Designed miniproteins, single chains. Designs and how they scored, part 7

Each design is a single chain, and the fold is of that chain. pLDDT is the mean over its residues in the fold that is shown.

## One batch from the design tools (miniprotein)

Design m214
Fold by ESMFold2-Fast:
Structure m214 (fold): chain A 89 residues (1-89)
Amino acid sequence: MLPNTEEALEERNREFARRFIAETGDPEITVEEVVRLIRALLERGARLHKERSAPDAESSELPAQYLELARLAEELGFPAVAALFRRLA
C-alpha cells in the first residue's frame, strides 16, 4: 500500500484541524486556513533540513529554528506537526 504520501499527511492534518475547530468552535478559523498554515510550516521545515546539511558550523542555528517551528505548530494546536520538527532538530 502507499499510505505514506503527501495526501496521507494532509489527511492527518485535516483531521486534526477538524477536531480542533469542533472543540474550539472558532467562527473565523476554517479548516482550509489551518491546513494552509500546516503546509507552510512543513515547507519551511524542509528548507531548514536542507540547510543543515550544507553548513557545518552554522548547523547550531538550525536546531533552534526547528524548535521555533515546533513551538509555533504547537501553539496553533498541531502537536503532530510540532513532533516532526522536533525530530528534525
Scores: mean pLDDT 60

Design m215
Fold by ESMFold2-Fast:
Structure m215 (fold): chain A 67 residues (1-67)
Amino acid sequence: GMEERRRRIGEKLAAELQKLGVSPETAEKVVRLFRGELTVEEQNELIASLTPEQRELLKKAVDELLS
């Protein structure tokens, strides 16, 4: 189902971001983002906290979810 797919993609992205030095707390926010649990303000703050390389991975994960 879509919820399972969101969870899988979010968890995969969170793991990859942690390899790039993202904190476990920020990785948890990524999982919550993909579950639709963040406000628009929290989403913007999360994206702004990421490096360009980390944002590239987020974009690829979103593209995968929408495919």
Scores: mean pLDDT 81

Design m216
Fold by ESMFold2-Fast:
Structure m216 (fold): chain A 79 residues (1-79)
Amino acid sequence: MSKEEREKILKEVKELFKLVLGVEEVKEDDDFYELGGNEESLKLLVEMIKEKFGIEISEEEAKKIKSVKDAVDYIEKNL
């Protein structure tokens, strides 16, 4: 995957995190749960990733996603 494609995914994932968490800023290494995330917002995030990227994330795999970086790495690996 090109650096340009990764930057695009990173930007889109940050916007999803902002939307589901109701925050104005998210850094790549911020912890989802420390930002106020919970099981409901995690399920919403997984659903939105499926809609935008066509990637289905199981409940077990979703538990491994704690940051924007984790989500981006997962998306790149499964594209």
Scores: mean pLDDT 81

Design m217
Fold by ESMFold2-Fast:
Structure m217 (fold): chain A 94 residues (1-94)
Amino acid sequence: MVVHVSITRLRNIELGGLKSEEAYLASASNEKGFALGLYNPETKQTSVVTRDGKVTIRPSESPEDTGRLAAEEAAKQSGLESSEIKMFPLLELG
């Protein structure tokens, strides 16, 4: 089973009390799991948000890393090992 990942660049974001001129949103999902990752380049942190509304803050080096972190969380929800994750990082500039 494969976790599909998309990464979108966002500008002028105010979400959950966070304000940034630039952020990256990763969405990771398969039939069983779902997670979002929000990457802030200034702090080099990803906020991973699960379906149950739990937020985990993890260090990140890039938008691709945020996609990987979201995929790992979605895989855990599906009972999959991290080795079963296949990422398809798509960067869309809006």
Scores: mean pLDDT 71

Design m218
Fold by ESMFold2-Fast:
Structure m218 (fold): chain A 85 residues (1-85)
Amino acid sequence: MKQFDMEKVRELVRKYLGEYRGIKTDDDELDQIADFIVDKLSRGEEVTSQDVINNVKIRNPGTVLRLMDEERFNKLIEEIKKQEL
């Protein structure tokens, strides 16, 4: 099972998903998103934005909109993959 630098992963999730048009996402929601992504990647599974939306309870609509930005989400996943230990 792959190991990741979780502090760097959480920083990346905050950078890519933490703010939309001045609206901040709750850190608890961002941590849940980070944990979900790492869990799937650690098992060698692919992660889609729809997987995150379906499996993480997201209350901020701005977070959903950022997840649906496929280019942004793909860049986030590529950067998280670089944080493998």
Scores: mean pLDDT 77

Design m219
Fold by ESMFold2-Fast:
Structure m219 (fold): chain A 89 residues (1-89)
Amino acid sequence: SLAELAGLLAVLAGILAAKGNPEALPKAIAGALTGIGGIFTLEKTGDVKEAAREALAGAEVALEAGKKGSPLAVVLARAAIALARAALA
């Protein structure tokens, strides 16, 4: 689903943000964990819109971490935001 893909891309963006700038590691971890939270919400509740909201939140945190040293993390976080928004429409 779009919500699952958004959550996965948020996790990948967080990992790449951490790799690009170690000082961004705490924020990158927070973004990745929030993205994973969206996937768990979908598994436990079946609520695609709630999962998409959690993926969106994680992607936005990963985007801010990525701006500090990873252009690829920024691209993936923006893609995750777009997919989460599509799942919410």
Scores: mean pLDDT 76

Design m220
Fold by ESMFold2-Fast:
Structure m220 (fold): chain A 72 residues (1-72)
Amino acid sequence: SAADEAVSEAAGEAGEAAGEAKAEEALEALKEVGEKNSGKSSMEVAEALAEAAEKLKEGDVEGAVEAIKKAA
């Protein structure tokens, strides 16, 4: 679905940014989001992950982890 594709795309961008930044905390948080059934909509998850990717690109690892936790 389009919503599942949005989550996959946002998760991919966040994971790539976290890997580039060597942000281990962000990578672990992303894994937790993938394992949780949080009851949040796919769109809410995608938006939070997109925010996390932008924070990681800015070097804000703490802000990125917080955004990822919002997705969980």
Scores: mean pLDDT 72

Design m221
Fold by ESMFold2-Fast:
Structure m221 (fold): chain A 64 residues (1-64)
Amino acid sequence: MEEAERFRELVEKYKKDPSLGKEYDLEIIKRWSKVIGPFTDEQIEKLAEILGIPVEEIKKAQEA
């Protein structure tokens, strides 16, 4: 399966089980930034608030 389809499967699984935790959130963010382009600073701050993950960790996930 292509990377985009694989990524969509991961997002759907995460949406059903958000309690999978912080590491899964960061992996999803990393894959999203690779597929749709990097998030803006405002988007990163909003994600940090929603997910309870520090802005710095979300930025690092995009860079990886």
Scores: mean pLDDT 65

Design m222
Fold by ESMFold2-Fast:
Structure m222 (fold): chain A 91 residues (1-91)
Amino acid sequence: MEGKKLAEEAIEAIREGDYEKAIELIEKAFEAGDKKGAIEATVALLKALYSQGHKEVEPYLLEILEALYKKDYEKAAELAKKALEFVRKLL
């Protein structure tokens, strides 16, 4: 599970409903320096959870999207990591 495709693998895990694997792969993507891919996969995770009725993720999703709109990838990464911590508590 090494390499630059970690964020893509996380998105596939989300599609399969394996959210624990998705979180692990997103964390590895951040460690590998793929901040943009890791943030994108985090947004996909939050959207999937919201679609399943976890409306409590909406504030995290909106804050990350605002940071991305402003091209503040450092803030978006910080917010994404906080969102992953919150999601782990939901699972």
Scores: mean pLDDT 84

Design m223
Fold by ESMFold2-Fast:
Structure m223 (fold): chain A 95 residues (1-95)
Amino acid sequence: SELSEKGEEYGKLGEKKGKEGNGKEGGLYASLGGSYASKAYEEGDDPEDSKRAGEYALRGGLAAVKSAKNSEEVSYGTGGAISGIGAAFQAGGKV
């Protein structure tokens, strides 16, 4: 599942950028991770792989929020977290 792998990779990158104090980049990568996780599920990837990718995107978005310097950066991180949890929930509900 290339899409699930990309979702997990971008979610992890979002968390890394958030921990480095780059809330904007962290949030954008987390949102991208959640988008890939959702697409992976929609295209018939293993639900557990898609769920894991969404969980990493959620983690990335939360890390981005913690490093946010202004309301715009909070919005990026929050968007990433919502995208990730939504994808994880969608995949987790289909066992």
Scores: mean pLDDT 83

Design m224
Fold by ESMFold2-Fast:
Structure m224 (fold): chain A 93 residues (1-93)
Amino acid sequence: MSAKELERQAAILLTAGEILMVAAVLEKSHEDLRRAVELAEEAARLAIESGNKEMVEEAARTLEKIAEVAEELGDKETAERARRAAEEARRAL
């Protein structure tokens, strides 16, 4: 897969993850939160493979936002998962 293709896929997944995070807040949906984390984790992986540091930073920030939302909704497991994924992404920088 080309770096440009990885970047495009990462951007799409980050956008979808952010939409699901907003939906999770509005509907208090733990399912949407877990989906948001999964999409953001995959986006971070693709961003790292692409070598685009700015995109890795964006993915880490999105994961940090998801962790904050998950904590607000009482989903400690999802919050810890998202936080670990964000730290892993930042470590790749």
Scores: mean pLDDT 86

Design m225
Fold by ESMFold2-Fast:
Structure m225 (fold): chain A 68 residues (1-68)
Amino acid sequence: AEPSEEEVAALKAAVLELQERHPDLDLTKPLSPEQRAEVVELMVRRYGVPRARAEAIVAAAESDPPPP
């Protein structure tokens, strides 16, 4: 299923929060498995996204740029 606008917003917010926690994070490179797991946990715990949905959205975002 296509991600909702709220799910995409949660992903963007989680990535920004990850960057705030890890200011040395290189966003020009793919996220490590550990960084991807942290984004998934932030989406689940902070934004209420179901884990399976959060994992699918993060995997899709790592493959292609998110739609505007």
Scores: mean pLDDT 73

Design m226
Fold by ESMFold2-Fast:
Structure m226 (fold): chain A 85 residues (1-85)
Amino acid sequence: MKEKIEERRKKIEEDAEKYKEKIEKYEEEAYRLGKEKKFEEFQKLLKEFIEEMEKEKVEPEFLTAAALRMIGAFIDGYLEAEKEE
């Protein structure tokens, strides 16, 4: 039981490194959509990301963390757009 949990943790770390560049690209796109105030397009991007990661069989905890990063990037973009006024 404990060994299986440790194996899952190692897989999450490996997936984090493997998908780092992909997640960064999704974050950049989410930030751009936030800056453009395109909420509906952001929702589509988030769905595409989740579906893609589910196909790769990533751990649910990793997927949740990555999704929260995208949401944060969108909010940051939106706030920057408001500041440029």
Scores: mean pLDDT 79

Design m227
Fold by ESMFold2-Fast:
Structure m227 (fold): chain A 88 residues (1-88)
Amino acid sequence: SEDDRFIREVGELILKKEYDKAKQLAEEILARDPNHPVAKLALAYVYFLEGKFDEAYKLLDEVIKNSKSKTDIVNAKSLKTFMDNVVG
């Protein structure tokens, strides 16, 4: 699926620390589907790795409030909890 391909590609870029390219891939999906939860989760994780915590929290809160996918909501809540431990 497109989501499976995106997850593999963005994951590889994050492992290589190519954060700008990882953000670009997520933003390309969000340009076509502004509420795409998987792209928002990936973008939030990259913002977190860059220390852009406010931007990361905003995207995670949007996924929690707007997503119909239980898996995406759980993933967003888990990342938010992890971030709370780092920012505190």
Scores: mean pLDDT 85

Design m228
Fold by ESMFold2-Fast:
Structure m228 (fold): chain A 72 residues (1-72)
Amino acid sequence: MVDEDEVMEALALIYRGIAVIDLKQGRLDSAREAVEKIRKLADEAESKGYTNAAEVARQAADEVERLIKEAE
């Protein structure tokens, strides 16, 4: 079984994927909501000591924010 750190890491990547699809379809508001969810996930992972999930989530949020800025 995967541990909670791995589950949260996978969830961050799923939200990142959804955000990228939303951006390609012009749904900027949905992509921004995904960034907020990823940021909250990163904060929760960090509070629980899930360093890998926290790092992956921060990187995913930063990447999506950059893509949103480029799409504006």
Scores: mean pLDDT 82

Design m229
Fold by ESMFold2-Fast:
Structure m229 (fold): chain A 85 residues (1-85)
Amino acid sequence: MSEEEIKEREEKAKELKEFLEQHTDRMVASMRAAGFSDERIAELEAYGRKLADEYAEKILNGEDFETVKKEALEELDRHGVRLAL
């Protein structure tokens, strides 16, 4: 792998991580507004941060950005629905 390829993957991984962190923050804000418990909100925050790290690593390993982003959003939404029940 070239230095340029490594740099491009690092930049894309950072972009995805920031995007997923922002999405998690929006979900957290919605749950707080809806009156969910601090415990459920903390679980979503912890899960969202872990998911952002795991999916950023997939980008570093050369997986397609759009595919990884879609999978990460589907996982976050699925987990959020489970916590909302």
Scores: mean pLDDT 80

Design m230
Fold by ESMFold2-Fast:
Structure m230 (fold): chain A 73 residues (1-73)
Amino acid sequence: SLEDFVAKLIAGARAGDPEARRQLAGLLASTVPPEKIDEAIEAARAGDAKKLVELLSGDLQYDRDPAEVEARL
């Protein structure tokens, strides 16, 4: 499921896996609406995959710089 995939990325990023961190940052940068990005980063840092999935956009993609998001994780 999407929640399981996101949970795996969060767990890897929190454990210090640079690839998981990059993938998580890329996912947030491309799928989270700008007005929700702060909440999404907080959910990711807290390990809350369920809340993070609720913040993802199903229809729109965004062009936010993934490096900006990665620096805040």
Scores: mean pLDDT 84

Design m231
Fold by ESMFold2-Fast:
Structure m231 (fold): chain A 93 residues (1-93)
Amino acid sequence: PPEFMVQKSKVSQVMKKIDNILDQATSNGDTSTVKKLTDMKNKLRDVMTQLDTLSKKPSVSVDEQNKARDKTNSLISDANNVISSSTSNINSM
C-alpha cells in the first residue's frame, strides 16, 4: 500500500539525522549519547523492516495499517526527542 512508502520515507529521514549526530557524538567521545542514538537507530530499523513486510503484502487490514502508522509516528516522536536532547548536549560541550 502507498501509505507505507510515506512512513518508510519519514523513518529513513530520521535515521539520517541520527547518523549525523552519531558521527559528532563519536568524535566527542560521548559514549552515553552514542549508546542512546544506536539503541534508537536499532528500533527505527526494526520498524522499517515491519513497514517493508507490510508494504509487500497484497492486502493489509485497516487495523494493521492504523497500528503500524501509530507505532511509527510514536517512535519518530521519541527519536526526535532523543535527537533534540543529544544536539543540545553536543552544542553545550
Scores: mean pLDDT 80

Design m232
Fold by ESMFold2-Fast:
Structure m232 (fold): chain A 87 residues (1-87)
Amino acid sequence: EDSVYEELKKKLDEEFKKLDEAEAQGNRAAMFKHIDEILKIVEEAYRKLSQEKADELFDYVIEKLRASKSPLAKKFADQLEADRAAA
């Protein structure tokens, strides 16, 4: 579990790096692509980890999206948090 958690977190960090690069370039298509990849990693976490550990990674994703300079990423974080609260 710990090794899977660390691997998924590293994949998330790589995708956030690519998202920041896309934002710096003004490439909205690339930004959406990397947001989609981040969601796939979160889905993998819920499939492979305990709920508690998957929730930790999901919270990490929300935090990183909110810390982004991109208004698109911030709005996406708000939407994800609202969807989770409604579930």
Scores: mean pLDDT 80

Design m233
Fold by ESMFold2-Fast:
Structure m233 (fold): chain A 58 residues (1-58)
Amino acid sequence: SPQVQAQIEKVREEAFREVNELIERYEAGELTEDQYQEEVARVMDRWEAEVQRLLEEQ
């Protein structure tokens, strides 16, 4: 449905915003490489789970 597609895109945009913030923190030296990779993986896992949930609501 158009509503589900719009919500999926919103979730994707929010996840990429969080990843961009993590990139900036890593480049500023606020995160180690390991912390950066772990936090990015967590954001991507949450995004994938949320998209799957929205698809199941159809």
Scores: mean pLDDT 83

Design m234
Fold by ESMFold2-Fast:
Structure m234 (fold): chain A 101 residues (1-101)
Amino acid sequence: MRVRVRIELPLTPEQAERIEAVLRDTFRALGAEVEIEVKVLEPGTPEQQDLALDAVVHLANALRAYFEEGDKEKADSLLEQARKLFEQAGGRIEVEIEEEP
């Protein structure tokens, strides 16, 4: 399985590096190859940063639901919640999951 994740968020560079590391470690533990791109926008308000961090948690939970539980419906629901939180934070997320036969 190959996963491509592109994230744009109003975070500090240090927060962006930590998020990239957490996502890479999560995917590595799940046995998936992952391409992660994190683009730092201008630092937002503390509220936007909190929303961005909450969005990343929902993304991680969605990926675990997909890879560990095989629950695509649950994963899709959590991905939609993450996407809304990323938008509220003033950013965006794109996730592509390629299943090899």
Scores: mean pLDDT 74

Design m235
Fold by ESMFold2-Fast:
Structure m235 (fold): chain A 68 residues (1-68)
Amino acid sequence: MVEKRIQLTEDTAKRLKEAQQAQSEALVRETAEEYKKGLISLGYSEEDAQRAAETLEKSSLKSIEYLK
């Protein structure tokens, strides 16, 4: 379980970097939604998955906004 979460988080981080480089808010939101679904599939609560995804989405969107 923990190892799969680490892999999911690393994959999500790579995807978010690509979205930030593309300056695509839509890709950031899609990546955050995929992360949420991934966490739920690993047995995390919907509430925990939602908070983690929202944190990543907000941080990435702020990074894009700052670069624009």
Scores: mean pLDDT 78

Design m236
Fold by ESMFold2-Fast:
Structure m236 (fold): chain A 94 residues (1-94)
Amino acid sequence: ATVEDALAVLRRIERRGRDLSAEEFGALSEGQRRAYLALETFELERAVVLALKESLKRAGKPVLPEIEEELKKFKEFEEAPQEEQARYLTELTK
């Protein structure tokens, strides 16, 4: 995928205020679909790491620094400008 593919996907999600429907996904170009799947994979990985942190807390176990470091990376992506998010997603599609 190109940066333009990733940027088009991010802007469509923002404009809609929601994730893409199955029909909207089907209308995407190949590059845009790759960018969208990279974003979905990234969000799923974030959810898994967050769930692991909460599981450790509930069990009274220490949260490893590596878990906090990974969560910081996800937060940096979320707080980044849309153009930087698009570059990051493009790298994930290589």
Scores: mean pLDDT 80

Design m237
Fold by ESMFold2-Fast:
Structure m237 (fold): chain A 65 residues (1-65)
Amino acid sequence: MKLVLKAKEDVVAEGEKPVLIKKGEEIELENIKENTGEKLTAYDVKTGEILTYDLSKLELVENIS
């Protein structure tokens, strides 16, 4: 399962190596580990890191099963 989200504003994805995502940038996520509705923890395809995202700052673009 692959999820594509787009940043509505600059957002820092938290993890062992924090990643700055710029407004308008798309992120590709796989292997969702946790989803609270407010935060999502998943594998980031681009970096290979498990990161936690603030969903209030992100927009759903695509959900590929």
Scores: mean pLDDT 80

Design m238
Fold by ESMFold2-Fast:
Structure m238 (fold): chain A 103 residues (1-103)
Amino acid sequence: SSEEIEKEIKELEEKIKKLEKLKEIYEEILDYIKKTGSGLNPEDIDKFRELEANNDITLEKLKSLLVKDGPYRDELIEYIEARIEHLEEAIKDLKKKIEELKK
């Protein structure tokens, strides 16, 4: 069972790393939006949702959808802030599971 527990901990740690990387991407894009005043065009909202659905989010792909004075900026900021908060909660829950397994 200790070998099985070690494997489960490793899998949880890898999942945490993926979520932390995704959080960093959203934090960087949020900073970019706030500094540049960029937003999304209506036609690119579906492209943004598709990147999230396909787990194909990179900083470069997210930046490529952002345009100067894009009309959907405030809503995008609120969405990304909520997404970051959700990722923080998910990471916290996974860390608790690791602590419980180490007992």
Scores: mean pLDDT 85

Design m239
Fold by ESMFold2-Fast:
Structure m239 (fold): chain A 76 residues (1-76)
Amino acid sequence: SVDQQNQQYSNDSQSNSNNSQNTINNIGSQMPSQSSNYNNTSQNLINNGNSGDVSQSGQYSSQLQQFANTQQQQVS
């Protein structure tokens, strides 16, 4: 509860790949049909940032939501 609120807060204001681990499962549940599209987006991020993290699907989903949010608020 309290820890979960802190995790969500970090996701809302910081949105880093590590802190949003608890949110990763939620992302997959929210976008079952778009998981492929999001995986494609996160692959771009991982390839440029850290080629090797793709084996960690959990971190994969975290980075994809962060990337999607960045594209919405800041083009990068």
Scores: mean pLDDT 45

Design m240
Fold by ESMFold2-Fast:
Structure m240 (fold): chain A 79 residues (1-79)
Amino acid sequence: PLEYVLQPTKPLSEEEVEKALEGARKEMQKMIENKTPLEDLELVYEGYKTMAEKSTNEKVKELFREIAEIVEEAIKKMK
């Protein structure tokens, strides 16, 4: 699961956060171009929002929050 990929023992650098956000933006753009169902994007949004709420690490929490915002913007573009 994604939660096992981001372990709290590894500090996230600003560059790693930026690359993750860029990756999320590119994946959302591909999902829009591939006409991914809106319900699937909503599930991705809820997943990242939940991880942001449950995270105890401030940097990880902020990263998941920002990824959730990127997913929300993709959902808005598909409306």
Scores: mean pLDDT 74

Design m241
Fold by ESMFold2-Fast:
Structure m241 (fold): chain A 57 residues (1-57)
Amino acid sequence: GALKDAAISAINNGDLTGALTALNTLEVSGVPDKQVLDAKLALFNGDLEAAITILKS
């Protein structure tokens, strides 16, 4: 959806603050907590490809 696309776009642009903001919005919008947490963990570990893959699943 649009919120996941916004997070992916922010990650691809190196906008980590924008990516975290989009992920926090996904968490409060009813996306499964595990998907958001797994994406945040990948992002904090610098694994941008894993974060994008998790968000696309």
Scores: mean pLDDT 78

Design m242
Fold by ESMFold2-Fast:
Structure m242 (fold): chain A 89 residues (1-89)
Amino acid sequence: SELEKRIRELREEAERLREEARELIFEEASKTVEAIKASADKVAGLDVEKSTEELDKYLEEAGELGRKARELLEEAKRLEEEARRLEES
């Protein structure tokens, strides 16, 4: 039926958004690790100017990736809730 097709499409779209968010979360984690390394170099007094610039850059990049991942997960949750409501009707 058209209803069954719509429920399936919503669940498939939610799954795709979760997969995309997972990739962004992995990239965020990678940027966070680089920020931690830069912070360690800065605290140790190793090339403080460069370490400060790298820390700021990686924190900004990680923050943007985390924001995008959260937006995708919120949309996926919305689609799953819509599919559930349709299934219960």
Scores: mean pLDDT 90

Design m243
Fold by ESMFold2-Fast:
Structure m243 (fold): chain A 83 residues (1-83)
Amino acid sequence: MAEEVQEAVRRHLAELREHLLSIVSPEDQPRVEELVERMTELAVEAARAIVEEGEDSPRVKELQKELDELLKELGEILKRSAA
């Protein structure tokens, strides 16, 4: 179960990565790739922690905070690329 959830998260974020790279400027593509890769690792770990420890576990909260920071940076790049 945990492995199947992790695989689904990886596939979904890989599709998102391809979409994001198609809409951002070439100058921002390497940073977007780096951010999505880091987010994928954290999201997979968070999915595992939710299954193993529950959504309210301290580990899940720490991983969500890190994901929120990466999402904020990605959002700034997307705003810049869309403007």
Scores: mean pLDDT 78

Design m244
Fold by ESMFold2-Fast:
Structure m244 (fold): chain A 55 residues (1-55)
Amino acid sequence: MKTLRVTIYNKKTKKFEDYEIPLTVEALREMAAWMRSQGDEAFARALDGLVARLS
């Protein structure tokens, strides 16, 4: 299974943290929703683009 590795600034910890996201439609949708809740619309939009390509 393919994964996407990303480095994201975590506002709660004030640190850059590495995340591995499964390249599945469900996992990418959950991550996009979470990124929007954290205020990262640009990253959420990029994840929406990946969902469209995998669907």
Scores: mean pLDDT 73

Design m245
Fold by ESMFold2-Fast:
Structure m245 (fold): chain A 90 residues (1-90)
Amino acid sequence: GAALLREALTRAIGYILRIIGLLEEARLLGDEESAKRLEELLRRAQRLTDDIIAAAQAGDAAAVDRTLAELDRLVEEAERILEEAKEKAK
């Protein structure tokens, strides 16, 4: 119901803001390739947020948890991309 949707959206927003922060850092480094990769991950994160909304509206807490776990994996990939960009810049 509404409570599940609010909780799920709060978590999803946190993950999206993290990816946005990583994208901003890649842009500040001038790494256009890493920035493009992070922009693609941000688009995927937005699609997953739509899936979270649909699952939460259906009352499927298990589907919400699975999709949030997938979103967390996108954040891990985004962090790896930025770390690779920073190592190349050294």
Scores: mean pLDDT 87

Design m246
Fold by ESMFold2-Fast:
Structure m246 (fold): chain A 119 residues (1-119)
Amino acid sequence: MAAAEAARREEERKLMREILDTLLAQPVAAPFRELLPETLYRPNVLDTIPNPVSLAIIRERLDAGEITTLDEFEALMQQMFDNAMTLNPEGSPMRETAEELRALADRLLAEARARLAAL
């Protein structure tokens, strides 16, 4: 990798960690911090959401170097929210919580992409 590419990758990794830290600090993120037993033990949950994702799983993969781009990070975040939207009916408290956290995540991702593009 060229030095400029390595610097961009390092900044991209820092931005992803900043987003995760911001989301994890939100009270609204509590149901998304870890995979809850209520989610995992729902009837046919794995038939509906074969790839369960939590903020803890995203952090573990980021720390392991398995997530290297904002695009890959965003895809996992979107999967986590899509799973919540699939399992929880419109108007439910859990769905409203997921929509609120997703709106924050989308804003932080847009800000991170703008910062990365300025490098």
Scores: mean pLDDT 78

Design m247
Fold by ESMFold2-Fast:
Structure m247 (fold): chain A 80 residues (1-80)
Amino acid sequence: STEEEFLELMRRGDFERALALAEAEARANLSPESQELAVAITRALIEAIATPDPAKRQAILDEALAAHKEAVKAAAEKRA
């Protein structure tokens, strides 16, 4: 599965191929707006994993989570 392939690439440190796989999956299955968000979150996760400083890692994850929450809120308000 795509998830298993992604995790294997992440496990062996092949972050460039992991990001490319995530981008391809997003293009195949998501709207353009959702593709941009999914790729941004995946990039942030890869950056966080590659970051040895726990404080910097947490900051990257917090920014990604904040962006995700704002996107979900905007989508909900648009359909109300």
Scores: mean pLDDT 73

Design m248
Fold by ESMFold2-Fast:
Structure m248 (fold): chain A 91 residues (1-91)
Amino acid sequence: DVRELAERVAEAIINKDTKLGDELLPEVVRLLTLGSDAERREFLTTVYELIKGKVPHPAQDIRDIAEFVYGLTGDKAPVEVANEIIAEYAP
């Protein structure tokens, strides 16, 4: 469930819960690398909307997730989707 994963990731970001973040990381990597572009967009957009107004740098936080996955896997698709979302919601 893309939305449930996004809600848990947003909770980890808002609370700076590194243990929860580490537990969610394998599912985030799987979704962002093996998922469709629609699933990548739904995930990153949902995380952005949930953290917006609750963290100082929401655009950077979703970019950091995408860049981290890119660094682990070599798959740039999550970074491209994150940049598109940032362009739509934050300059």
Scores: mean pLDDT 85

